# Designed miniproteins, single chains, continued (3): the designs that were tried, part 69

Each design is a single chain, and the fold is of that chain. pLDDT is the mean over its residues in the fold that is shown.

## One batch from the design tools (miniprotein)

Design m10373
Fold by ESMFold2-Fast:
Structure m10373 (fold): chain A 87 residues (1-87)
Amino acid sequence: SMKEEALKLLEEAKEAVEKGDFEKAERLLVRLVSELGMVDAALTASRTLSERAKEKGMTAFELRKKDPELYKEALLEGIEKAKELLE
């Protein structure tokens, strides 16, 4: 099902983030929209990161370079919220 495919992409994105492979995580999250049309799940996954970057006056890309630990934490929180949305 679409839900099972989305949950698999989110789990793979989580594993990529935990390993520090942020480019792989980003590509997997983009596939939630490009392959599955799950815009709300993708927005939920990125929301915490967008909020943390904005609080620091940075883009997500700038946050990744300046504070990779906070970037990782924010992405993991967002991915978990997206998984909860679909469960």
Scores: mean pLDDT 87

Design m10374
Fold by ESMFold2-Fast:
Structure m10374 (fold): chain A 110 residues (1-110)
Amino acid sequence: ELLKKMEEEIEKSVRKHLEEIQKLADAGDVEGMIEELKRLVEDVKSIVKKYVKNPALQKKIEADLDRIYEETVEKIKAAKSPEERKQIAELGLDNIKELVIKYLRLANGE
């Protein structure tokens, strides 16, 4: 029940920010894409704090989220087309979602 609610909030956040990132990519606004990706990461961290009460697990998830953010930003800056930037952003957002779900499953003995 709690796991499903957290997954739904993460999926909703990821979808909303991905739509905005795709619009920014089509406009050629690379800086805007990076800012929106940062807003997504902060939104996901907020969701984690709301549902995950173990401080050690929170810190681990936050550190891994920051790492995915940094890697995704570097790839976006190196990309040569809006389409490539959209694909990189989508993969980065998928990695964020899968990371959090993986930690939740491990915490639940899965």
Scores: mean pLDDT 84

Design m10375
Fold by ESMFold2-Fast:
Structure m10375 (fold): chain A 68 residues (1-68)
Amino acid sequence: LAETFLTLLRMMLYKSGSDDDTPIADALRASGYSDEEIEELLKRLSETYGIEVKKSDTLRQIAEKLAA
């Protein structure tokens, strides 16, 4: 599940020119999300997977949290 989620998220963010080391908030903003939408998305992601996702977390760090 973590691998599938990471693959889908990576594909989405790469379309906007982001990479695994881009902060998730910056990557989502590049994809057309507003700051308010980003906060709601990160909150829902944290609640859904039982992890703490921060705006400064990279896709790599999110993958590590999902694997823990």
Scores: mean pLDDT 75

Design m10376
Fold by ESMFold2-Fast:
Structure m10376 (fold): chain A 77 residues (1-77)
Amino acid sequence: ATVRVILLKNGKVVGEGEGPTASEAARKAAEDAGLSQELIDKVAKVAETVPAQPGDTVVIEIDDDGNPYVKEIIPAP
């Protein structure tokens, strides 16, 4: 099973990614969103702090200052 990342900005889905780790899934979500390389790296780094399990969905939001943070983790059913 993979980890899924949903990337939000202003409460809207801007990108989605899946990968073997939260960091890899987050990088793909940021690339899907068309973010700059600097912001892709920030999103992936934030996801590294998350103890996500295979099947989990990690919701990351970009705040008004352009900083990503983990909003919630939805565990696998």
Scores: mean pLDDT 84

Design m10377
Fold by ESMFold2-Fast:
Structure m10377 (fold): chain A 96 residues (1-96)
Amino acid sequence: SPVRERVLEHLRALVTAPGFGTLQARPDISDEELELIVDATLEAVVRLLNGEKLSKEEAEHALQVAVTLAGIAGAQGLEETRRFWLEAAELALKQL
């Protein structure tokens, strides 16, 4: 889906950037690995960005993840990626 592709794009930008704190950049990460990360950790964010109504617990989880990723993007100077995750955080907050 177009939403899933945007999530993959902004996740790739984060994991291929220079490390945050002690985190090592992964410039060689595969699209398959990124898809597995999205499916394991970002499913609620994908559903949120598709305009789906989440449960309160799902929305709280999506908010927490989006805020965390926005913070990492900000630390890496990735302004477009930071804005993407902040948009997701605002959408999650509106459902709480």
Scores: mean pLDDT 81

Design m10378
Fold by ESMFold2-Fast:
Structure m10378 (fold): chain A 75 residues (1-75)
Amino acid sequence: NKEKIEKVKEYFEKLLEAEELFADPSLPRKVKTQLRAYIDKLQELTVNPNDEKAKKEAEEYFKKAEELLAEEKAK
């Protein structure tokens, strides 16, 4: 199914970007914790791209990582 292959490709690209961010030594530990959880959910989505629960959890972890990074930069 072409549609499923395209979704897997999109999640794989997001996974590569997230892993590149995680490799940044300047990133705060609390941000890396949320980013690791996000990466784990993206890996689940490459196996089952129609997992709505994993998709929502990934979005939540990414949002928390962004919020924590913004807080760290503001202080």
Scores: mean pLDDT 82

Design m10379
Fold by ESMFold2-Fast:
Order: sequence, then C-alpha cells, then structure tokens
Structure m10379 (fold): chain A 67 residues (1-67)
Amino acid sequence: GHMENTEGLAGLALSADPSLSPEAARRGAAAVVEHGGGISAEEARRLALDAGTTPRGAQAIGQLAGL
C-alpha cells in the first residue's frame, strides 16, 4: 500500500464516523490499499471491518476505495 492513499481513506472514514480511532481507521484503510484494485465495495468494506474498523468506518472506506 501507499502511505498517502492510506491516510486519505483513513481521513474519509473518520469524517464518516468521528467515534472511530485514527489507528483503527488506518488499519482498515491499509488492508484495502494493500489488497488494492479489482475488489468490490463490499469486499473492501469486509477487509476494513476484519482489520478492526467500525461498521460505519468500514462502509465509508469501501465506498471511497479507489477514489
């Protein structure tokens, strides 16, 4: 994964769920970025959730992945 891309997705997740910790947001974003390309929004959401993101944060990361 790329650090700037990970921070961008993490920031967007935090905007969607302010209760989410920055570290949990980064873990979710990093999981999606590292798996990167060719995954659906639902698969990206699942990866973020499995990495320890909240359901709301995972949804935001999934929808915004690759944006």
Scores: mean pLDDT 73

Design m10380
Fold by ESMFold2-Fast:
Structure m10380 (fold): chain A 79 residues (1-79)
Amino acid sequence: RKVKIVYIGDKDGETAAGVAVGIAEKLKERGDDVEIKLGKELSDEEIEEVAKKVKEEQDNVVGVEKDETLKVKIEGKEK
């Protein structure tokens, strides 16, 4: 199954990027097609749009959250 994981990094987005990459690697090991998107700094509206798209396309992606740094929320549902 094709899974898209989006991590949106700013200068402090390493944590979100690391989480997204880690989960993507786990899904790839299970045989899923995983595409990782690197977004630049985005406005709150753009982040919300991205979160909607990934959540709608992937059952195991909850969305993207923005705090002081950008975060990715991913819930894996497979098994």
Scores: mean pLDDT 47

Design m10381
Fold by ESMFold2-Fast:
Structure m10381 (fold): chain A 57 residues (1-57)
Amino acid sequence: GAMAKRAAEEARNAAAVAEALGRPDLAQRSRDAMDAVEAGGGKEEVEAALEEADRVG
């Protein structure tokens, strides 16, 4: 749905920002969360992706 698409986009953007900041650990966490949402994850995976994006800033 729209929320899942938005969560995946925010996690993808967060991964790019984390790489630019020299934080490959945060970049990988954001990618893993994005992948879980794109693989058909539900509410918990969407919330996890948004939390990882918030962690990066």
Scores: mean pLDDT 83

Design m10382
Fold by ESMFold2-Fast:
Structure m10382 (fold): chain A 99 residues (1-99)
Amino acid sequence: MAELGEEMAKRGSRMAVEGVRRASDKAKALASGGAIRGIGEGIDSALEKGAEGGLEGAKRGLREAEEGRKKEGDEGAVQEAYGGGMASGGGGSAALLAE
């Protein structure tokens, strides 16, 4: 039910984390196995903080998306989330009967 919103939030945070990871990998290759140790340590620290920030950002994005849906109308938001799940695996007839 919240799966679509969670997937979209995960995609956004994944892109941010992947970008930091790619930059870290490239910088480590350029650092030639520790010739610039301070840079390697700084990148590891930034990667850890980036991963933490990305996860917190994804949690906040998911919460805001759920709040945005509630502001559109509790029934409309719930029915859309329910409709998506019902369309995928039975229960479409139940939605028509609930009307």
Scores: mean pLDDT 52

Design m10383
Fold by ESMFold2-Fast:
Structure m10383 (fold): chain A 94 residues (1-94)
Amino acid sequence: MEARKQAIMARLSRDSHLPEEVDNAFRQAFVYGLLNQPEKAVAELEKVKDQLTATDVHTIRSIGDVLEAMGQTESGKALKEFADKVLKEKGLTL
């Protein structure tokens, strides 16, 4: 668990490979997820939906997995549902 958490945190801290708006949206979504505010978490990601790549969608799913592991089950599910919706709408493959 610790190594996986560190890998996700490192990804969220890497701004040089993400547009600033996308990086900020990921950070805010994770924070709102931890605060048990799934609607706000999804709303932050919705703002940057058109900019998301297949790799970004995979990262969102991974954040959802971490939130579920931390007991934020509703937030984790909401992020995974959002990721699946974006993948389908944009025709992306991982």
Scores: mean pLDDT 75

Design m10384
Fold by ESMFold2-Fast:
Structure m10384 (fold): chain A 67 residues (1-67)
Amino acid sequence: KKELEDAVKKAEEDYKNAELQASRLIGKGEYLKEQGKVDEANKFIQEGNDLLAKAKAEYERLKKEYE
């Protein structure tokens, strides 16, 4: 279980990093929306959401296996 415990810790760190990166991408996208650059804004918002969803899914999967 040590390897799985270390994997869970790494996935948690990856999830936290993804939250920070997603927040920056979504914030940039919202700023671009205010400037009327809707297509560019949607790309950044989508990238942020995808990054967050991936990291969350991996963290939840590993956490479930650890239990």
Scores: mean pLDDT 82

Design m10385
Fold by ESMFold2-Fast:
Structure m10385 (fold): chain A 77 residues (1-77)
Amino acid sequence: QPSPAELLAEAREALERILDILEKGAKNGHLTPEEQEELRRLMQRLQELAAQLLTDPAARPELEALAREFQARVDAI
């Protein structure tokens, strides 16, 4: 079974990839169908990871900090 640290690491990797796709889309004015599908899959995986992490009181503050970091970085695009 994955540890909370492993789930948090996977969530961060997914977030970095989402940001890369969004930044590329912003620069190019569009997302390719392949990028749109990858974004959809990454968002689905993040929801699954967040649901697991939210059940662990020790992981909650780190997940909340990651969510705030992600929102700020998306807003900067």
Scores: mean pLDDT 83

Design m10386
Fold by ESMFold2-Fast:
Structure m10386 (fold): chain A 74 residues (1-74)
Amino acid sequence: SDLDQMVATAEDLRIGALELARELGLPADVQAQIEAIMDQMVEDVRKARSVAEAEAIMQAGVEQIAALLEQALA
């Protein structure tokens, strides 16, 4: 189903984000925060009722990580 594809996309985004954070050598607390945000994003996508809702959840997750990195680098 389209929602199963959204879950797979969210899981791939989670794996990629965590791998990139590790490769960049981000501080352990920042890596833990990225993991928490991505774990929550995947869980929320699994509960999504529509593709549009799943896309909005993934966008919000990415924006949370961007805000976290902006604060950590400031």
Scores: mean pLDDT 88

Design m10387
Fold by ESMFold2-Fast:
Structure m10387 (fold): chain A 99 residues (1-99)
Amino acid sequence: PVPPWQRSPTAARLARVFYRAYFEILSKVDEETANLIFSTVGNKLAEAIEAVARGDLETARKYLEQARKDAESLKPINPEAAEIVLYAIDEMERIVDEA
């Protein structure tokens, strides 16, 4: 199967934002904390990227909203990592709104 970032320029932009946040978190937190963060928000962010690749911007917005709520719940666990994820979601929402 062709990955979403090869099917859609907008999906590629979202994937770039996601991977930037991913590597920033990996550079700042231990592996267990990173795994917790990405098990909490990663699936919803991946679903948003896939929805964009299908041209389904409303579903993408729904997954980004759900990811934002999950990221907010991470603030008591690791506020720095939560802010990195929230900033990435803000950028992804802006990209979807421009599409």
Scores: mean pLDDT 85

Design m10388
Fold by ESMFold2-Fast:
Structure m10388 (fold): chain A 77 residues (1-77)
Amino acid sequence: EEEIEKLRKELEEERKRGNSVAQTADDLEAKYNELLKNKDKVSEEEIKKTRDGLDQANAELIAEAVRIVALENELKK
């Protein structure tokens, strides 16, 4: 039971982190789309920085999703 409790706590922490990363990705995607609508009025550097941030957030989101699935599968055993 203690091992199951540790896995549940780790899963909850990873889910919270995943939700935070997902929110960051959504916020960056919204900002990126807004910058693209006004790309003639904003710097290419700002667009690139926002895109790079979005790419990083999406990569982290995928990594968190993989870890969450692994923890969920371990708990189901």
Scores: mean pLDDT 81

Design m10389
Fold by ESMFold2-Fast:
Structure m10389 (fold): chain A 104 residues (1-104)
Amino acid sequence: SIREKTLALLRLMSERTGLWVSIRGLRNHPELHDQYVAEALAELDRAIATLEELSKVDPSLKPYLDRLKAIRAEVAAHRDDRDRVIALLEEAIGILDEALKLLV
């Protein structure tokens, strides 16, 4: 329904903003690295859950879901590599931007 799509769009936009905040935190506050990585992983888990529900109705979203799951796993595997985590989170924002364009 239009309402369900609108709520999912708002959730993905919120999760995208959360990832952007985490990137800014990682860049500006290296002393809070573990906190911002944990927050980014939580935002990725929320975005994955939203895309899993959407992909049941719209299979065209499945490639974005699979790409986001792969990024989440890489962030978890390389938590201590600040530059790599930032690059992976920037890639995740790009994936969310592509998925959001399909929900217009």
Scores: mean pLDDT 89

Design m10390
Fold by ESMFold2-Fast:
Structure m10390 (fold): chain A 64 residues (1-64)
Amino acid sequence: DDLAALRKQLAEVDAELAALDAERAANPDLSPAAERQLVVRIAALNIRRIGLEFDIELLERQRS
């Protein structure tokens, strides 16, 4: 089921985002360059999450 596959991918992205947020919070003394790299990666994952949420919503609307 495409919907189940998308929900699994969303859960995996959410888990990775949570891990990166925890890493950033645990390292407040990151250099500005290191913090920028981490923020950029978090932003890229958030864009992917938004795309997955949009695809899930489209499939759910087709079932409704």
Scores: mean pLDDT 83

Design m10391
Fold by ESMFold2-Fast:
Structure m10391 (fold): chain A 105 residues (1-105)
Amino acid sequence: REERIREIAREKALNDMGLTEEDVELLQKLVEDPSSLTKEELNRIARKLGMEVKDEYTEEEIKELQRKARITLDVIDAFATLIEISLRGMSDEEIEKVEEEVRKK
């Protein structure tokens, strides 16, 4: 039950933030090794972070992308934790309804 609640909370947090698990993977890669991303992947994540899409990024622009990515990952974790606390107070039937709403798209 605890593991399922954590998974639902994470899925809901990402959905509510307009992010996918693919976006999270790109955010993590950007923080750890920005050179591992393709130009298409950098442009995709730049859009999600509210930055201008470019064919070439300066070192300073990459650092700003990394800063925003770290903040976004922290917000995802915090939001998922808040949702998890809420779900733990719910009945199994209410939790199933939340899971269905998250997975409807």
Scores: mean pLDDT 81

Design m10392
Fold by ESMFold2-Fast:
Structure m10392 (fold): chain A 117 residues (1-117)
Amino acid sequence: SLEEKINKALEEMRKAMKDSDVEKLKEEGKKLLETAVEYIKEHPERAVVVALSLLRFFELNVDDAKNVEVLEALKEYLEEFREKALPLIKDPEDQKEIEEEFEKVLEKIEKKIEELK
């Protein structure tokens, strides 16, 4: 199922962040993005819940990343995810809520990068 593919990609990305594996983070991130976009297109009514759940997952796992290169790769990935996923959200209030959560996660990543430099 698409949900199983999303969960598998998230777990692999978590491991990549912990292990400082930039290539694996990028590979699994691409799979997650493609699968999440497909899921949102098939289930538009779940787009907000899915996007917020993914952003919450990344927020909780940022502190486990100890390498600047992995955090920079995660930041680039989330910026691409925002650009591709946000237009799929049709309600302007829902778009705003998701944009605010993206900004929150990106700020946490930037702060962690500064702490590691």
Scores: mean pLDDT 83

Design m10393
Fold by ESMFold2-Fast:
Structure m10393 (fold): chain A 105 residues (1-105)
Amino acid sequence: MLEEMEKLLEKLEQLAEQFKKLAPPKIAALVDEIVEIAKEMVELSKQPKTQENILKLIGLSLRIIGLFLDIERLMEQEKVSPEARALFEQIKEIAKEIVRLALKS
Protein backbone atom coordinates (compact mmCIF):
# COMPACT_ATOMS: atom_id res chain seq x y z
CA MET A 1 0.00 0.00 0.00
CA LEU A 2 2.61 2.63 0.99
CA GLU A 3 4.83 1.57 -1.95
CA GLU A 4 1.78 1.93 -4.23
CA MET A 5 1.14 5.45 -2.86
CA GLU A 6 4.79 6.44 -3.44
CA LYS A 7 4.60 5.20 -7.08
CA LEU A 8 1.37 7.18 -7.59
CA LEU A 9 3.05 10.29 -6.13
CA GLU A 10 5.98 9.95 -8.59
CA LYS A 11 3.51 9.65 -11.49
CA LEU A 12 1.55 12.65 -10.16
CA GLU A 13 4.76 14.75 -10.06
CA GLN A 14 5.63 13.77 -13.66
CA LEU A 15 2.12 14.64 -14.94
CA ALA A 16 2.20 17.94 -13.00
CA GLU A 17 5.48 18.92 -14.74
CA GLN A 18 3.95 18.15 -18.16
CA PHE A 19 0.76 20.07 -17.29
CA LYS A 20 2.70 23.16 -16.07
CA LYS A 21 4.33 23.51 -19.52
CA LEU A 22 0.84 23.82 -21.11
CA ALA A 23 -1.09 25.73 -18.41
CA PRO A 24 -1.19 29.40 -17.31
CA PRO A 25 1.00 30.11 -14.21
CA LYS A 26 -2.00 30.61 -11.89
CA ILE A 27 -3.41 27.15 -12.73
CA ALA A 28 0.08 25.58 -12.60
CA ALA A 29 0.47 26.93 -9.03
CA LEU A 30 -2.79 25.21 -7.96
CA VAL A 31 -1.57 21.88 -9.40
CA ASP A 32 1.67 22.35 -7.39
CA GLU A 33 -0.55 22.68 -4.29
CA ILE A 34 -2.22 19.33 -5.15
CA VAL A 35 1.25 17.71 -5.38
CA GLU A 36 2.30 19.18 -1.99
CA ILE A 37 -0.93 18.00 -0.32
CA ALA A 38 -0.47 14.51 -1.87
CA LYS A 39 3.09 14.41 -0.47
CA GLU A 40 1.76 15.32 3.00
CA MET A 41 -0.92 12.60 2.75
CA VAL A 42 1.73 9.97 1.84
CA GLU A 43 3.86 11.08 4.85
CA LEU A 44 0.82 10.97 7.19
CA SER A 45 0.10 7.42 5.92
CA LYS A 46 3.47 6.35 7.40
CA GLN A 47 2.34 7.55 10.86
CA PRO A 48 -0.02 5.83 13.36
CA LYS A 49 -3.75 6.22 12.64
CA THR A 50 -4.48 8.51 15.60
CA GLN A 51 -7.71 10.57 15.59
CA GLU A 52 -5.55 13.67 14.94
CA ASN A 53 -3.87 12.13 11.87
CA ILE A 54 -7.23 10.87 10.51
CA LEU A 55 -8.72 14.37 10.86
CA LYS A 56 -5.66 15.83 9.08
CA LEU A 57 -6.11 13.33 6.21
CA ILE A 58 -9.81 14.29 5.92
CA GLY A 59 -8.88 18.01 5.89
CA LEU A 60 -6.24 17.45 3.19
CA SER A 61 -8.75 15.42 1.13
CA LEU A 62 -11.25 18.31 1.25
CA ARG A 63 -8.50 20.76 0.17
CA ILE A 64 -7.72 18.57 -2.87
CA ILE A 65 -11.44 18.54 -3.85
CA GLY A 66 -11.54 22.35 -3.54
CA LEU A 67 -8.44 22.64 -5.74
CA PHE A 68 -10.05 20.36 -8.39
CA LEU A 69 -13.08 22.68 -8.53
CA ASP A 70 -10.93 25.85 -8.68
CA ILE A 71 -8.68 24.41 -11.43
CA GLU A 72 -11.65 23.21 -13.54
CA ARG A 73 -13.30 26.65 -13.25
CA LEU A 74 -10.05 28.45 -14.20
CA MET A 75 -9.37 26.07 -17.11
CA GLU A 76 -12.83 26.87 -18.50
CA GLN A 77 -12.27 30.65 -18.07
CA GLU A 78 -8.74 30.54 -19.59
CA LYS A 79 -9.87 28.18 -22.43
CA VAL A 80 -6.94 25.81 -21.85
CA SER A 81 -6.03 23.33 -24.59
CA PRO A 82 -7.61 19.83 -24.83
CA GLU A 83 -4.11 18.41 -24.15
CA ALA A 84 -3.87 20.32 -20.84
CA ARG A 85 -7.41 19.20 -19.90
CA ALA A 86 -6.48 15.54 -20.63
CA LEU A 87 -3.38 15.82 -18.41
CA PHE A 88 -5.46 17.36 -15.61
CA GLU A 89 -7.98 14.47 -15.79
CA GLN A 90 -5.03 12.08 -15.29
CA ILE A 91 -3.77 14.23 -12.38
CA LYS A 92 -7.26 14.10 -10.79
CA GLU A 93 -7.48 10.29 -11.09
CA ILE A 94 -4.05 9.76 -9.50
CA ALA A 95 -4.75 12.30 -6.71
CA LYS A 96 -8.12 10.60 -6.02
CA GLU A 97 -6.36 7.21 -5.78
CA ILE A 98 -3.77 8.62 -3.32
CA VAL A 99 -6.66 10.03 -1.22
CA ARG A 100 -8.49 6.66 -1.34
CA LEU A 101 -5.38 4.71 -0.23
CA ALA A 102 -4.48 7.23 2.52
CA LEU A 103 -8.00 7.17 4.03
CA LYS A 104 -8.21 3.34 3.74
CA SER A 105 -4.88 2.83 5.53
Scores: mean pLDDT 87

Design m10394
Fold by ESMFold2-Fast:
Structure m10394 (fold): chain A 95 residues (1-95)
Amino acid sequence: DEYLELAKKYLKLAQEYIDKYRETKSEEAKKKALEYTKKAAEYLEKAFSDLPPALKEALRQGLLAITEGRLAGDVEAGWDEAIDLLAAASAALNA
């Protein structure tokens, strides 16, 4: 799925800017990390288009919360668990 690959690419970019923010405390790096996380959420919504709107909103909020927690150093967990849960939910809805 091209949208899932694009989402993963943007999450990788978000991680690079999280790392840069942790090293430099650059507000521009923080802004870029959040922007790329939002882009990843948009592509995940397209990849899992059949999911209910409430689950798409929960995904967007969850991904942003993970990015903000990682920027603060409070969260070590990555986005992969959220993506796996979405894939499982999509599969269950299409079963």
Scores: mean pLDDT 78

Design m10395
Fold by ESMFold2-Fast:
Structure m10395 (fold): chain A 120 residues (1-120)
Amino acid sequence: GRLEALLARARAALAALEAAMAALDKDPTDENAAAAVAAAEALLAALRELLALDREAALPLVEELIALLEKYSESDNVLVQRLALKLLLELLELLEEHDLRDLAERVREVIEKLKKKLDL
């Protein structure tokens, strides 16, 4: 059904983002940055649909995404950090729209730390 197809799409997009962020962290090329942006946009679109359709089904994927972005926020690679920040800001907006307050607070903390790291 629609939910099963959307969950499969979101899971595939998350795996693609994880691979693209790892590739960018290892080799900060324009090609790797473009691949990471494309994967991030696909995941964000899938999560937006999933949160609107089934909040409960979305929660494990949101938790995995936050953990992935927390990991890459510790990278010294500015392109990785900028993509992580962009996705964290978009994710925060979605979490606030759906009144996911505890997850939104966790995301805001990561954003604050990452902004300080980028200003240094």
Scores: mean pLDDT 86

Design m10396
Fold by ESMFold2-Fast:
Structure m10396 (fold): chain A 62 residues (1-62)
Amino acid sequence: MSEEEFDAEVKEALALIAYGILRIDLKKGRTELIPEHRDLMVKAGMSEEEAEKLIEEALKKA
């Protein structure tokens, strides 16, 4: 597996973890933590657009 392929899989795993934590916080009514989750997703190597899309999906299901 190439280094680029490995990094893509790691980013996907981190995105799923971040999404799960965001969903739990939203179910508890902690919408003030959305900027923290966005920052974590970007630090994990996601683009701001990818992070925003996951946040919007979490909000639609909350």
Scores: mean pLDDT 73

Design m10397
Fold by ESMFold2-Fast:
Structure m10397 (fold): chain A 82 residues (1-82)
Amino acid sequence: DLKKKLAEKLLEEVPEGLIELARSLAKIPLSDEELKEAVRNAIRKVSKDIEKFKSAKEFYEALKKAIKEEIEKVEKEIEKKK
């Protein structure tokens, strides 16, 4: 319940700290909108396996990793178009 509620809240109100984390992981300048969408996609991805995480720490470690993967995906799409 707590983990699912946390994931839902993060999707409704993407914390500025997660947007700044995504920005710090990006190798190219991305807009705030692109950063927010990457974070939302990462939250959706890790939330599917929310019951597998034994602690909030494991959830956030998985979320950080997923954010990095989503940022790399956005960067590849931008490179392909330019």
Scores: mean pLDDT 76

Design m10398
Fold by ESMFold2-Fast:
Structure m10398 (fold): chain A 74 residues (1-74)
Amino acid sequence: PRVTVTSLEAEPPSAAPPTARVEDGRLVISAAGYAPVELPLPPDLGEGETEVVVTLTGADGSQAVARVRLRVSP
């Protein structure tokens, strides 16, 4: 199956937009001022759309929530 990122939003909004990509079965999320997050995707992920919510942690202990929408194709 192929997985693509269809939507990405973060709260609170950052001066630089966050980025999300899928590499080698992993979702990689990066945002300025926050530690990057890598999340393994299940190999049995069902076809269609799914949503992943991830907490981002800043160097100062601040937190942001990233909401990523993924589309899974055969």
Scores: mean pLDDT 74

Design m10399
Fold by ESMFold2-Fast:
Structure m10399 (fold): chain A 69 residues (1-69)
Amino acid sequence: MSEGEKAALRAFKALQEGNLEEARKYVDEAIKILGEDHPLVLLVRAQLYEAEGKTDEAKRWREKAEQAA
C-alpha cells in the first residue's frame, strides 16, 4: 500500500479506538499525500465527522466518496 493509503488506514484504526486527536493527524497526512478528493480521504473524513457528532457533514462527505469511487 502507498504511504497515503497507510495513513488513511491508521486514521480508521484511531477512530475505532476513539482517539480523535490521532485520527485527525492521520487524516491530515492522508490528505497531504493522496489529495482532498481521493476516495479513501473522502471516506475517512466522513468517518471523522461522524465520530465528532457532525452527522450532516459526515453524510455530505460519504456522498462525495461514493461519487469518487
Scores: mean pLDDT 80

Design m10400
Fold by ESMFold2-Fast:
Structure m10400 (fold): chain A 82 residues (1-82)
Amino acid sequence: MEKEREEKLEKERKRVSLTTALGIEYAAIVFLAPEEEQEELRREGVEVVRRALNGAPIEEIEKALEEAQRRLDALVAERAAA
C-alpha cells in the first residue's frame, strides 16, 4: 500500500521532469521558427505540455520529447547554414 504511493510519486516526478524538458524544447523551436509559424507552434507546444501534465503515458511524453529534439536540431542546422 505504501509502495504504491512511492511508485506513483516517482512516476509523477518523471512526468514533470520530461514535461519540463519538452516545454524547453518547444520554447526553443518557437524562438528559432519563421515568424509566420511561431503562433501555430506555440499553440502546439502548449497543448502537448498540457496533455503531458494531465496524465498522458510516460512513453508518449518520451516519444514527443524525442520528436521535439529532432525538430529543434533541424532548425538549429538551418540557422547555422544561413
Scores: mean pLDDT 82

Design m10401
Fold by ESMFold2-Fast:
Structure m10401 (fold): chain A 66 residues (1-66)
Amino acid sequence: SASQIINWINSLPQSSRVNAVYFLGEELKTGQGNTSGSLAALQQLAQDHPDPAVREAAKQVLQELA
């Protein structure tokens, strides 16, 4: 689910979270794993994550998937 993916990202060290967002984007591009949950997680991260770097990374990934 999207909540499980967001919880996973938030469990990572702050320095690793942006890389995890880009990893989610690559998984979506290749059709691997939970594609619907990953897309929903990216949308939530782009809108309301407290870290601006995470929000911008999620926005960038969503633009690449458009």
Scores: mean pLDDT 80

Design m10402
Fold by ESMFold2-Fast:
Structure m10402 (fold): chain A 83 residues (1-83)
Amino acid sequence: SRVEEFVARLEAIVRDEEDIERQKLLMQLLITGEMTQLRLEYPERAEEIDKAHKEIHKVIMDESKSPEEQIAEIREILEKLLE
């Protein structure tokens, strides 16, 4: 699924990037690209997509969560958005 492919790309960043700050930046760039693509594909859902994008950004910036926990929450947000 689209969500599974996207999550696999996030997991690859976590696996391949040792620097936490670069890891966060790469995850943010990947998320921004995907959310932009969703807004272009589903302009009628812009408010829902923008809300999901803000929620995902908060997850990535939450230093109390491990990368694995962040990816799990991002998966849930995207699965709900794309149902």
Scores: mean pLDDT 86

Design m10403
Fold by ESMFold2-Fast:
Structure m10403 (fold): chain A 68 residues (1-68)
Amino acid sequence: SELEKFVEEVREKLRKIVEENKDAPYDLVLQKMAELVAEALKTATPEQREAILKVFMEIAREVADRLG
């Protein structure tokens, strides 16, 4: 579906930010991720918004767990 494709593109972009910034401070990684999410949310439907926020939360939690 169009929603699944959109969510996958956002997920891949967020994962790329995490991989490229694995040695960066947590706040910088979160800032970069938040900027991507904020831009995506500007044109997102309510359904896409819910899905994006869920993906963001899951990846942000993974990054936080990595730092202890």
Scores: mean pLDDT 81

Design m10404
Fold by ESMFold2-Fast:
Structure m10404 (fold): chain A 87 residues (1-87)
Amino acid sequence: ELTSVDRALVQEGLDAILARVKNPEARALLEEMKGETDTEKLQRLHILAEAYHLGAPKEVIEKIRKAKSVEEALKILDEWKEKLRKE
């Protein structure tokens, strides 16, 4: 789990990101991350927030939510981002 110093740095970074994020679902996930101390949950929330911020379709969001691991969630997001770049 995160140290107090790591937590403070995460919160500072999240505030900077929140200033530029307009999607309400992404903003809610970023705010939830400020109160989260579990590293795996933080990573999952970050992946979901990025997906919402980038405008991922509902099907991609649901796949990320159902992912069994952080690594699986990252693969789903990365595969969709690669397709988005080509479109």
Scores: mean pLDDT 74

Design m10405
Fold by ESMFold2-Fast:
Structure m10405 (fold): chain A 81 residues (1-81)
Amino acid sequence: MPSPLERALALAEAVAKQAAEEFPDQTEALKEIQALLDRLRALAAEYRATGDPAAREEALRVLNQLFRLTAALKAEGAARA
């Protein structure tokens, strides 16, 4: 069974992919989303290797920032539509 963190990573990847498909012209925001996703993957891998709760806590912070950024991008897109 995938852990809650692995499930959250899968959701983050799906949300990032959807944002790239819906807003391909928002290159700077998509670059920031991709950087957060890459950081989240690295932290998830570290947590799997070490079990360090600090890595898990940082992963959750990055996950929250990623979701906030994608929500802001969608809100901007809706306002321009």
Scores: mean pLDDT 79

Design m10406
Fold by ESMFold2-Fast:
Structure m10406 (fold): chain A 67 residues (1-67)
Amino acid sequence: SSLYDEIKALLIEAGLEEETAERLARALVDAVKNGDSVAAQAGVAEIARLAGEEVAKRVAELIEKAK
C-alpha cells in the first residue's frame, strides 16, 4: 500500500470522515514528497487535534518509515 493509502485508512479507522481523511493524507504525502517539514508538522498537529495524539504518533511513524 502507498503512504497515502496507509494514512487514509488509519484516519478512517480513528473515526474521521472519508473526505477529511483524504484531504489530510494527501497534504501529508505532498509535504513528505516536497521535503516540506513545516507542512508535515502542521499536518500531524491537525491530526492530533482531530483524532488525538496516539493517532498522530502512528501517522508520524508511517512518515518516518517512508523516508
Scores: mean pLDDT 87

